Designed miniproteins, single chains, continued (5). Designs and how they scored, part 101

Each design is a single chain, and the fold is of that chain. pLDDT is the mean over its residues in the fold that is shown.

## One batch from the design tools (miniprotein)

Design m19741
Fold by ESMFold2-Fast:
Structure m19741 (fold): chain A 111 residues (1-111)
Amino acid sequence: DPAVLEARRRLREEREILAQRILESAERDAEKLRKKGKFEEAEEVLKLAERAAEAILAGDWDKAAEYYTEALTLSISVDLKDKSKLEEVREGIRIIMNSIAESRRERERAL
């Protein structure tokens, strides 16, 4: 069925584009961390972003949201004046990432 093949191609392309954007964003965050001397945090951000990208390519939006939440939380944590607010920041990011994951699932159902 040509329509099924086209839908699968489009789904793959959309996932690849999003995975690439996440990796590019994470490399920018890692560069900022390295400039601050936070080399271990920079490496961890990249590892979490790679796991998120792999989850996106697999269509595992829940794992993608969780890994990318941790990557963004870690990146933000070094600039956070009050470290007691870290869990509040993580939860805020998680809510946004879970909303995006749900939107992506709905989008893929429409393809």
Scores: mean pLDDT 87

Design m19742
Fold by ESMFold2-Fast:
Structure m19742 (fold): chain A 66 residues (1-66)
Amino acid sequence: ADEHLARGAELLRQGRPEEAVEHFKRAIELDPNNARAHGLLAVAYDQAGKVEEAGKWLKKAGELTS
C-alpha cells in the first residue's frame, strides 16, 4: 500500500497523473480505509482534468478521516 502511494506521488511530481491514478487505485484495493490514498487519488484525477471524479474521491477521503 505505502509503496503504491510513494510511486503515485512521484508520478504526480513528474506530471503523469493518469499513471498516478493506477497506483492510488491499487493502494485503495490493498487498504480500502486508506484516507491518504483516497485524497491523493482525488488530486490525481483533478490534475488529469477529471474534476467530477476528484470530488467523489475527496468526499470519501473526508468520510474516512472524520
Scores: mean pLDDT 80

Design m19743
Fold by ESMFold2-Fast:
Structure m19743 (fold): chain A 82 residues (1-82)
Amino acid sequence: KPLIEAVRFTAALLKRHTSDPAKLAEIDELEEKAIAEIKEWEEKNKLSEEELERLRREIEEALARLRAAEAELAARGAALRA
């Protein structure tokens, strides 16, 4: 989970920058909130990525069918206008 590790690393760097207990507590709160939001986003996106891959395949198939239909329509249109 590279995003969670990046948040933890950044929080650790910020904590080294200050010795103020109030700021340290604020950094801890922001770290916990960010990690919770990332976990929620990961759970939502895990389902979304699998669905997007399926949709991508269906769209590619539909586009291939549309291109074939357009080619047929163009050929028929040319024959009728000749």
Scores: mean pLDDT 71

Design m19744
Fold by ESMFold2-Fast:
Structure m19744 (fold): chain A 74 residues (1-74)
Amino acid sequence: MSSEEVAKLIGLIMALYARALEQGNQEALDLVKKAVKAINEGNYEEASKYFRKAAELVGDPELGKEAEEILKKM
């Protein structure tokens, strides 16, 4: 895992979390938290699913797709 890919993933997580907070979307916030927990446990496939669903809920599915592409390289 490159430091550049880690930095990009953190940026995507922060962007998704910020959108969820701005919208008051508790379901999206909970999914981002579950995705971060899955990453910490090494469950990258599960994390990808949570990020994709959260991104769809906040109206930016491209954020979820970009996160999934990075997680597939881990």
Scores: mean pLDDT 81

Design m19745
Fold by ESMFold2-Fast:
Structure m19745 (fold): chain A 71 residues (1-71)
Amino acid sequence: MEKTIDLFELARRLREALGSPASVEEIAERLAEEARKAGAEVDEEKGTASGPEENLEEAITRVVLALQAER
């Protein structure tokens, strides 16, 4: 199934859930990078990423792990 995520909305949720010191903008940028690596299409003007749900979930997981590894 193809899915679209709002990068800034998700970044806000991840920042709150993980207590990350990174800004929403930094987390959104990391999400965009990992989404591109996973083969998703990133719309920079809309701030969205679209692609197979599995690919987007992999990208989100990689960002979560990176944020958890920060001091």
Scores: mean pLDDT 81

Design m19746
Fold by ESMFold2-Fast:
Structure m19746 (fold): chain A 72 residues (1-72)
Amino acid sequence: APTPEEQAFRDRLGRLADRSRALIDEAVAKGDMEKAQELAERTSRILNYAVQHRDLDGAEAELDRLEAELKA
């Protein structure tokens, strides 16, 4: 079984993945395939960074900035 610390990391990472998918799905629903591909590439880099550096706070901040950019 995972430790409580590892479980907390996995749960937070899963939430970042869900947020990433929601952004891509919204672009797809709008028919903006170029934006969907851009978001897939950007969110993939953010998630890979989170896993490689064990830095969920940095990854969350980057997703927050991306979401703010899309709503502006």
Scores: mean pLDDT 86

Design m19747
Fold by ESMFold2-Fast:
Structure m19747 (fold): chain A 64 residues (1-64)
Amino acid sequence: VDVPEAIELTAKRVYELAKEDEEKARQYLDRFVESLARAGVSEEDVRQIREAGEKAIKEALEEK
């Protein structure tokens, strides 16, 4: 997995979802990071992607 690309795409998608529905954005993020962990992505990389997604959700909520 290209971790920088995954971080950028995840943050963008989750940000857009969070502007419409925070719960939907969180569920998408959870599913996505679970799929990466199942695919054998390292725990540290999965954590970075999750943290980027959580930050994007927070930013989307604050910009409303």
Scores: mean pLDDT 78

Design m19748
Fold by ESMFold2-Fast:
Structure m19748 (fold): chain A 61 residues (1-61)
Amino acid sequence: SATLRRIAEALGISEEATVESLRAVLALDAAGQRAAVGRLAKDSGVSEEEIRRLLAELRRE
């Protein structure tokens, strides 16, 4: 997805490494997921809403 590519480019890592990081976020409880989404938004410049939508897409696999 375009959102995945934007996060990967902003963090300077591969799209594969970004997917692994997002899957690790999905393994956290609700509080941990909120904190991780906030950190990712700050570090990547991608909005928390776009990151949450991407996480919801990954949960469907």
Scores: mean pLDDT 84

Design m19749
Fold by ESMFold2-Fast:
Structure m19749 (fold): chain A 66 residues (1-66)
Amino acid sequence: MIDEREILEALGLMYLAIGKLDESKGNYKGAAESYRKAADYFRQAGNTELAEEAQRKADELEKKAS
């Protein structure tokens, strides 16, 4: 059986990694988008702690991108 929760969490981790990479390059707009996607996937997976951390990072980077 395909575990939807595991797939969603894997997608969250993937976008979290992309966001960290973009952040390290100074691509704050791209990083913010990736962290937002990570937060959405973690929330759907039921991982509230990682969702909140990713959302906070997205909000911080969105301010820098503006």
Scores: mean pLDDT 83

Design m19750
Fold by ESMFold2-Fast:
Structure m19750 (fold): chain A 63 residues (1-63)
Amino acid sequence: AKKKAEEALAAAKNKDYDKAIELLLELFEEGKDEEVVETLREIEKMGYTDLVKKAVKKIEEKV
């Protein structure tokens, strides 16, 4: 969980949005909802609001 969250943050910082979203979806599928929320908040603080919107949309498609 921690490692995937760190990898998602690193991918976002590198502007690899697809990889960041995939890692966040993996965390969600593992039932790590708190980790997903915390990671999304950190990404949003970094200014990657478009990534946050795309990730939320992908998560919504699974419910």
Scores: mean pLDDT 76

Design m19751
Fold by ESMFold2-Fast:
Structure m19751 (fold): chain A 63 residues (1-63)
Amino acid sequence: MSKEEFEEEVADALSTMQLALALRAGDYEKAIEIAQKAAENSKNPETREFYKKIADELKKKLE
C-alpha cells in the first residue's frame, strides 16, 4: 500500500467519523459542510460522488 493510499484512507475515515457525529447531533448544516469539503478534497471519483450525494440529500432536509 502506498503512502498516498494510506493518507487518503485516513482522511476519508476522519471525514466519515465527523459526518456521523454531526448527523447524530442533528447538525445538518455542519454535516453538509463536512460532506462538501470531503467531496472537494477527495482524489477518488467514487468518493467525491458519494459525499456530493450525501450533501444533496442533507440539503433537502433543511428545505
Scores: mean pLDDT 75

Design m19752
Fold by ESMFold2-Fast:
Structure m19752 (fold): chain A 70 residues (1-70)
Amino acid sequence: SKEAIELAKEAKKLYEEIVKLAEEKNDWEFLEKARELGGKIMEAIEKENLEEARKIIEEMKKLIEELKAS
């Protein structure tokens, strides 16, 4: 669906930001968390579980805030 495509694009942008921040900080643990969330969001989108996908996107946004605060 169009909404699933939009969520996938948003998740990709968030993932790229987390990777960039984690690399700048040499924080392997945050990069691993990002990969786990990336896997979960892809599964949710594939199953068209948009509610779950939105929850994971919020977790990714929170992770970015934690990285910026570190």
Scores: mean pLDDT 80

Design m19753
Fold by ESMFold2-Fast:
Structure m19753 (fold): chain A 66 residues (1-66)
Amino acid sequence: KEPIKISVVDSNGNVVELDLTKLTEEEIEKVVEDLLAAYEKGAGPLSEEEKEKLRELLRKILESLR
């Protein structure tokens, strides 16, 4: 698979380059939570069911890029 690289800011403020085709399970969960938090901050609070569905969708997308 062609490498897909993105840059994310970690909890310590460091810029980390991630290869989406080589993400660990821990890295996937972190990216999912960061995207979910960013979406809620912009769009307003999601229901727990909407959060769960979005987490599942994002995990599937990131896993499919491996």
Scores: mean pLDDT 73

Design m19754
Fold by ESMFold2-Fast:
Formats: sequence, structure tokens, C-alpha cells
Structure m19754 (fold): chain A 59 residues (1-59)
Amino acid sequence: SEIDRIDEEIRQLDKELEQLEEDYKQGKLTPEQYQQQVRQIASRLTALEIRRIGAEIDA
């Protein structure tokens, strides 16, 4: 279903956030780089959450 696909994409983005946090803790990213990449993932998550709500309403 559409909701199942969205939930899988959200899970993938959560894994990307965990990796970014680890890279930041290891000093591989500056605070600015970390914040920028977190904002990009947050934007993608927001779009997926909006799609998920729309899919539930269309039922």
C-alpha cells in the first residue's frame, strides 16, 4: 500500500539521521554541515508525513 511504502521511506531516512549523528560525533562533519543535512532530511520527512496523511484521508 502507499502507507506501507511511505513508512519504509521514513525508516530509511531515520537510518540516515542515525548515520549523520554518528559522523558528527566522530568529527567527520562540522556543526554547519550536520545542521544543513539534518534540515534536508527533515524536509523530506515532512513531505512524507503530508503524503501519509493524504493517503489516510483518501481511504
Scores: mean pLDDT 84

Design m19755
Fold by ESMFold2-Fast:
Structure m19755 (fold): chain A 89 residues (1-89)
Amino acid sequence: EGEEKAKEAKERARRLVDEALRTYQTGDPVTAALALGRAIKEIQRLADEVAKEYPEHAEEVRKFADDLLAEVGPVYRQAEAEAIRQLAA
């Protein structure tokens, strides 16, 4: 159960990031920033939930989340900056 839950959480987190990155590539900056922000919060929530329920998988899931957040964080900051510029124009 714990192993499958950790796998499901990692797969869901990867899908959320991939979808948000596609939005950044093809959408407006405001929509992209919102999608990326939601993905970041959901990744952190999923990692925390699995780590609490299945401590034996905590290190694995947190490392996966940290690596994914390191990948998406710079893109989120760029999208947010672009969204602010667009809204301020």
Scores: mean pLDDT 81

Design m19756
Fold by ESMFold2-Fast:
Structure m19756 (fold): chain A 62 residues (1-62)
Amino acid sequence: TVPALEAEVAELRRRLEELKASYDQAVKDGAPPEVIEKLRKEYEETSARLAAALQALHDARA
């Protein structure tokens, strides 16, 4: 449903913001490469999910 897709988009946007902040902090603090790699992977995965959710929302509203 459109409300469910809107909620998913909002949640994914918030998650992306949190992951970006965590990634920036980890890089600044010189965190182990394994931690930085995990955060980057989660960011890329969440970004792809957001793109899919936005497409589904556009299709549902069209």
Scores: mean pLDDT 84

Design m19757
Fold by ESMFold2-Fast:
Structure m19757 (fold): chain A 102 residues (1-102)
Amino acid sequence: NKEEADKLDNLGSEAYWKGDYETAKKYYQKALSLYPSSNIYNNLGLAYYFLGDYEKALEYFKKALSLDPNNADAWLNLGLVYKALGDDKLAEEYFKKSKELL
C-alpha cells in the first residue's frame, strides 16, 4: 500500500543521504513493489546514477516521467545523466524542461 511504500521510500532516502546507495536501491525497489510512484522511481534512478549505472538511471527516470510528466526532479536528473555521458546539448534541453515546471 502507499503508506508502507512511503515508509520504505523514507528508509531508502535515509540510506541514500548516508551514501549507502546499494541499501537505498533495495528499499526503493521494495517500495515500488507495494506502490509504484513517480517520486520513488526518481529516487531509485538517483541511486543507480551514484552507483554509476547510467542505463538503469535513465530507465527509472523515464519511468518516473511516464507516471508524472511534471516531475521536475526527474527531468533534471535525466539532464545530469546525459551530461555525465557527454551529451551537453541534450542535458541542457532537459535542464530547461525541469526549470519550466518549477
Scores: mean pLDDT 90

Design m19758
Fold by ESMFold2-Fast:
Formats: sequence, C-alpha cells, structure tokens
Structure m19758 (fold): chain A 64 residues (1-64)
Amino acid sequence: SMEELKRLGEAGRELRELAERLNTEEAYKILQEAEKKALSAVIAGDYKKALEIVEEALRKLKEL
C-alpha cells in the first residue's frame, strides 16, 4: 500500500541518516546489507518484511 511504502521510505531515510552520523565502516556495512535485503523484499512485494529489515538494522546501529 502507499502508506506502507511511505513508512518504509521514512525508516530508510532514518537508517541512512544514522549511519552517516556514526560515520564508521561497521555502520556503513550494516546500512548496505539492510538496503540489499530490503530491496529484495520490495521486489518480492513484501513491504512488511522490508520494513522489519530496516528496523532491525536501526536497532543494530543504535548498539554501536
């Protein structure tokens, strides 16, 4: 749905902004892995899974 896509876009922006603020190789690797997995889920039409992937990556970045 449009609402799910909007939420995914907002979460993805937050993920990118946090990785950029941390500015470490580890943070960028977590970002890249999440973006690849989330893109695969989007291509499969699973926006809920894509959002879960982004939220998990956000949690990992906060633990750095």
Scores: mean pLDDT 86

Design m19759
Fold by ESMFold2-Fast:
Structure m19759 (fold): chain A 96 residues (1-96)
Amino acid sequence: VKETLERMIKLVDQLIEDVRRLVAEGAPKEEIIRLVDEYTALMLIEATIAGLSDIGKKIVEYDEKAREAIRAGNYEQALSILEELKTDLKKELEKV
């Protein structure tokens, strides 16, 4: 569980960095959404293998919120949502 949460936290950190880069480059919204979906799919695989169903549900909820923020052009809101996911994962890590 600890190693799974640590990998998921690293994935969120990388996603935040990649989203910031794509936004700075003026990438299309669809490209940014695809990136978010790719990283969340990897995190969902990790959560599923580890039996972390509640964390899996949170990942889906954060993905949906981030996608809606990106579609609205609210990139800072999308980044804030991803930072909240990272904070939740860190709180779960403190319990193991």
Scores: mean pLDDT 85

Design m19760
Fold by ESMFold2-Fast:
Structure m19760 (fold): chain A 67 residues (1-67)
Amino acid sequence: NDAAHRSGLAAAEAGAAGDAAAASTGGYQMFKVAPNEEQHRAGLEAARAGRAGDAAAASRYGKLAFE
């Protein structure tokens, strides 16, 4: 799913830059548009990690959308 791929990439890039809030937003978008359970869970984990201020974890989960 192209939308899930783009959202996961945005979350990974924001998290890598240390922007936990933007990484959370990207993860939540990936969660909403994910075509399968694995990407759905990855998006949710990215959103949760970003919300908790863990930018590195949010980046890792967002990266799962395009690896």
Scores: mean pLDDT 75

Design m19761
Fold by ESMFold2-Fast:
Structure m19761 (fold): chain A 97 residues (1-97)
Amino acid sequence: ALEEAKERVREAALELLEAADRANLDSETVALASAVALLAAELINVAEDPALLEEAARVLREGAERLREAEGDPEKAREILEETGRRLAELLDRAIA
């Protein structure tokens, strides 16, 4: 259902932000994590396809897991957030097309 998929995206975005917070990132990388969360919020706002939202939740959960594994590696954390943001931006483009 659409509302359930939206809730999964919210939960996954919070997991990503929590993982980023625990990673002791620099201010620029923290800003990147916030930008990724904003993309997730826009997807929740505009997407009408539960399957697309489920894909977004999966992307965010994968990002959070990789961030936890990259603890102590700020370069890797930044790379993970950049990739996660790119994948969400692609999903947002598909949602509004």
Scores: mean pLDDT 85

Design m19764
Fold by ESMFold2-Fast:
Structure m19764 (fold): chain A 66 residues (1-66)
Amino acid sequence: MELEEEAKRLIQEGMDLAGEGDYEKAEDYFREAKRLAEQVREKGESLQAAADAGIETARKLKEAAE
């Protein structure tokens, strides 16, 4: 459904933003993807895990950029 596709797109865009050094926006995108994935349920479990991993990675990259 649309929510699953949108969650996947947000994860992809979050990855791109992290690659560009925009860690704050990347974290925001991953958080929004997690929210949408939570609504998908059956398919949301793997998307939630991917979003959580993205949030953790963006947080570590932000700390490393200090």
Scores: mean pLDDT 76

Design m19765
Fold by ESMFold2-Fast:
Structure m19765 (fold): chain A 110 residues (1-110)
Amino acid sequence: MFPGAAEEFVVPDLQLAEGDVLEIEVEFVAPEEGRVAVAVTNTGPGAVEVEVEVYANGELVFRGRAVVAPGETAVFTSPVIKAGAKVKVVVRLTALGPAVVTVTVAFVPA
């Protein structure tokens, strides 16, 4: 998903029923100065609401929200995070209808 990423985590083809709420957490140490990038792709027939939170050393540095319609991808990018920071990424998915969702969390050098 993100060429040149120093870290990449993929949760493919999550099948969600209407009203499902799923939370994905990814934790890592920033290997170099860079940004967290999150892509959420919806290939299902229903829409999904996505909320992304990025924490660096326990501090919230980014919050984003989007509704991802069938066939669409939402991309979220954090501010620059310094090398050695403890990074936590939280992706919350709320299915507004039956959906199939792929979540990619990457750390991309600045």
Scores: mean pLDDT 87

Design m19766
Fold by ESMFold2-Fast:
Structure m19766 (fold): chain A 78 residues (1-78)
Amino acid sequence: MEELKKKAEYYEELAKEGDKVAALRLGGIYEKLGDIYAAQGKNELAAEYYRKAAEYYEKAGLPELAAKARAKADELAA
């Protein structure tokens, strides 16, 4: 958990500089955090992480992955 958040902080700095590979990795990390919180029944928190994953997948140029992450967030927030 904490290791994933630490990696997210590192890749977030790189993604701010326009690194699409960092954005892809950050999307994957946030999706993993969403999965972990969803498994714990923390649906609102999981939805927030899935929305962050979608944002970074879009920045990485992967709209299909972004759409899937957004759909997961919408299902948990509804």
Scores: mean pLDDT 81

Design m19767
Fold by ESMFold2-Fast:
Structure m19767 (fold): chain A 61 residues (1-61)
Amino acid sequence: EKEKQAMLAIVNGEISEEQLDILIEYLKKKGVSEELIEKIRKAYEEGNFDELVELFAKTVG
């Protein structure tokens, strides 16, 4: 539920740091690579929401 809300926030360009951390923990539990997690953190820090959307689509599809 929290993960679903955080994903919607990414699509809307409104994701908070707390929501990002929730999604990263979820991805770690699913075995997503450290390299991909670092790319996600970098995209967030740079405000590159298009890259964030692409990276999350890659992890869930």
Scores: mean pLDDT 75

Design m19768
Fold by ESMFold2-Fast:
Structure m19768 (fold): chain A 98 residues (1-98)
Amino acid sequence: SMELRKKLYELITKYLEGKMSKEEFKKGLLELGVSEEEANALLKKIEEYEKGLKELKAEMEAGTDRETVIRLTAEALRLIGELEDEVLAVVKAVLAKR
């Protein structure tokens, strides 16, 4: 549902902003009906996203040519897509239990 997706993104945003611990984030996911396995899979994707963004930031600070900008943009879109796919997988799994 749209409301479940919204609540998931609100939790992800607070976690990424450092406003909650991994334990608090995982608890919030469980309260929404996310299983521990699904919560761990989502956490792994969020950590991959954060690592990817840090690497992209370092490359942007090292070079500004057109080819680098295009490559970094493509990689950012890939990271965003992988995180969104995992959020959608979690939403589908929760709704399938209801």
Scores: mean pLDDT 83

Design m19769
Fold by ESMFold2-Fast:
Structure m19769 (fold): chain A 63 residues (1-63)
Amino acid sequence: SARKDALIAELAAALDVDPATIRAVADAQGLDTLEELEEFRRRMLAVAENGRAERERQRAAAE
């Protein structure tokens, strides 16, 4: 559906990866509903944000 495709495209853009990769991961995990994909998006974005924050702290500490 168009809504699922849009969500996958948004997540792929936010993570800087190919939309086909996001689709493959979602399919492998059995994520078939918009609700499951939305939860997956929230989880993945939180992980990416935490990783970026940690990298930023490490860069600042390295001077």
Scores: mean pLDDT 75

Design m19770
Fold by ESMFold2-Fast:
Order: structure tokens, then C-alpha cells, then sequence
Structure m19770 (fold): chain A 55 residues (1-55)
């Protein structure tokens, strides 16, 4: 899977629309701060095999 965005915040926003990423966030059982949510989203995307490009 390949995904591009102008910055990490936009990457995280796009990735959160992926059902697999959304399910992961729900499974954490806690509601992270925005910074923690961005990190969790990016880590899960890498586990799912996303190729991430910032342009």
C-alpha cells in the first residue's frame, strides 16, 4: 500500500480513514492525545506495509 501527503498530520488523517487503522485505534481501549494518535496511526500503517511519502 502506498500513501502520500504533504506532512505527517495529513498522513495520519488519511490513514485514520483506513478501516484497519481505525480498528487498531479502537482496540487500544484508551483515547490518546492528538500526538499519541498520530504516532499510533503511523506505527500501525508501517505494520500494515504502507509505503509512506511526504511531498
Amino acid sequence: KKITAPNEAELARKLALDPEVAEYLTSLGDFPTPEEAVRAILEKAKELGYEIEIK
Scores: mean pLDDT 73

Design m19771
Fold by ESMFold2-Fast:
Structure m19771 (fold): chain A 74 residues (1-74)
Amino acid sequence: KGQELLAQGKYEEAVKAFEEELKEHPDNADVYYNLGKAYYKLGQKEKAIEYFKKAIELDPSNEEAKRLLEEVQK
């Protein structure tokens, strides 16, 4: 699972796993949030912003996604 890969620091593999999960579950806010975290760790700032915004759109209660969006925009 992508979350395990993300926890292990395997960010490129985590992105691939989450992209596959997103194709099966396109409305899953947690997958967008995890893609945002993975891209942020990879230094892909623009993609991280895109995915965090989508995660917040789908789940406005995700305060951590909002915090990380502010962090990545610095």
Scores: mean pLDDT 84

Design m19772
Fold by ESMFold2-Fast:
Structure m19772 (fold): chain A 59 residues (1-59)
Amino acid sequence: MKEEILERLKRGVRELRARLAAGEITEEQFEAGVEDLIEEAVRAGVPREEAERAVREAL
């Protein structure tokens, strides 16, 4: 369950990176999107520190 939430977070971050690289979103929208994904993981029961680590791994 927790691993599935972290996998979804990493996938979302990679998708946002691809959209940023394609010029579909701005840096500001990318940062907001990543924070939204972190908050979603935290609401699902993942500690913020673990969610932030997963974001770094996806980058």
Scores: mean pLDDT 83

Design m19773
Fold by ESMFold2-Fast:
Structure m19773 (fold): chain A 70 residues (1-70)
Amino acid sequence: MGSKKEIEEAAKKAEERIASQPEVESATVKVDVETGTVRVKVTLKDGAEMSAETAELIREEYQKVREVAR
């Protein structure tokens, strides 16, 4: 596993990148440091649909954070 600081930094960067997408209202990335569990919660804007580009970005960011947490 990466250090706690590296995990926190990776999670913050992931949140920022996901939240920068036009259809995203908010994004939260949580990491349980003890279990290495990564949770990504994305709230879309009212009436918006998730684009393929945003879905792929979420997968990539999730994988990056998961690798740092493991």
Scores: mean pLDDT 79

Design m19774
Fold by ESMFold2-Fast:
Structure m19774 (fold): chain A 88 residues (1-88)
Amino acid sequence: SMLEGLKKKLEEAKKLFEEGKYEEAIAKYDEILEGLEDLVKATGEKELKLLLAEIYENRGKAYEKLGKYEEAKKDYEKAKKLYEEINA
């Protein structure tokens, strides 16, 4: 499915992060986010919101490793908002 394809791309991005390839990990997160943000806005589906939150959190960690603290903060704030919506 499309969701399983997105989860596989997330695993690839996580592997790049674990290998210290932070710029490559960010590029993979950006690929996933390209359609997923619009899909979450259109559907409001909890599983997609959870996936989106996880991606923002992990991209934030990669930005932080690169010293891009403003970008990291923005991603952490996006993830927090999504987790708050899921738990409401």
Scores: mean pLDDT 86

Design m19775
Fold by ESMFold2-Fast:
Structure m19775 (fold): chain A 57 residues (1-57)
Amino acid sequence: MAPLSPLERRILELLEERGVRNTSYAELARELGVSVSTVKRHALRLVEQGRLVPPPA
């Protein structure tokens, strides 16, 4: 698998801390100081790598 970017690593850390079922893309975007579309893009890469189950829409 490709190495994680710093943003992707932070997404995984936040989801581990808060739980994927309790964390939306909007909440991740707020915590990371990025747009929702940026979070979705990186979350999709993590799903493609088998590192993440997508959060609910």
Scores: mean pLDDT 71

Design m19776
Fold by ESMFold2-Fast:
Structure m19776 (fold): chain A 58 residues (1-58)
Amino acid sequence: MKKDVIKAAAISDGVPEDKAEEAAERAVKGEMSVKDALLEAGSSEVTANMAEKLVKRL
């Protein structure tokens, strides 16, 4: 669930699928926060913040 939410958020913001998958894996493994992973992948700050809030609910 958490990985799918992060990946979907990144893809919706125009991030390539391979980069979205990598960002989701990093966040799920605890290597970095959901927000930081999405920002590094190229997501907007708005999308990164929304995804982080959604993941905290899961």
Scores: mean pLDDT 80

Design m19777
Fold by ESMFold2-Fast:
Structure m19777 (fold): chain A 72 residues (1-72)
Amino acid sequence: MEYLEKGKEAFRRSDFEAAIEHYEKAIEAKPSPEDRYEALRYLIMAYEMLGKYEEAKKVREELEKLSKKEGL
């Protein structure tokens, strides 16, 4: 998935704002459950790196909901 890879590249460069934008686009593209799970996990890490713990918490709740439904 193009956006997921762009997000990972931005994350590696410590460009966490760009990483968040790419991960959000990856999720909006309605990816497979596996790609959505991965995008949400990286999105949580990017928010935490920026000190945006409230946003990270909201994404973590979405990830937990997905994990329970998909058996991940």
Scores: mean pLDDT 79

Design m19778
Fold by ESMFold2-Fast:
Structure m19778 (fold): chain A 62 residues (1-62)
Amino acid sequence: DDKGRSGAQAAKMGAAGDYAGAAAGGHESFLNGSPYGGQAARAGAEKDAAAASAYGRLAFEE
């Protein structure tokens, strides 16, 4: 599945301050089975770029 790729995208977008991109990447990672992707999506929606980046990285490292 693509959860690692989507998680990496959430981490990269979150690090760049792109909350919408981080939320989208995190959501895609969640749909591919990553609970960390779901947390990245939530953080991105809440405009917490640091948390979105951190959770996206955890989704990538799963």
Scores: mean pLDDT 81

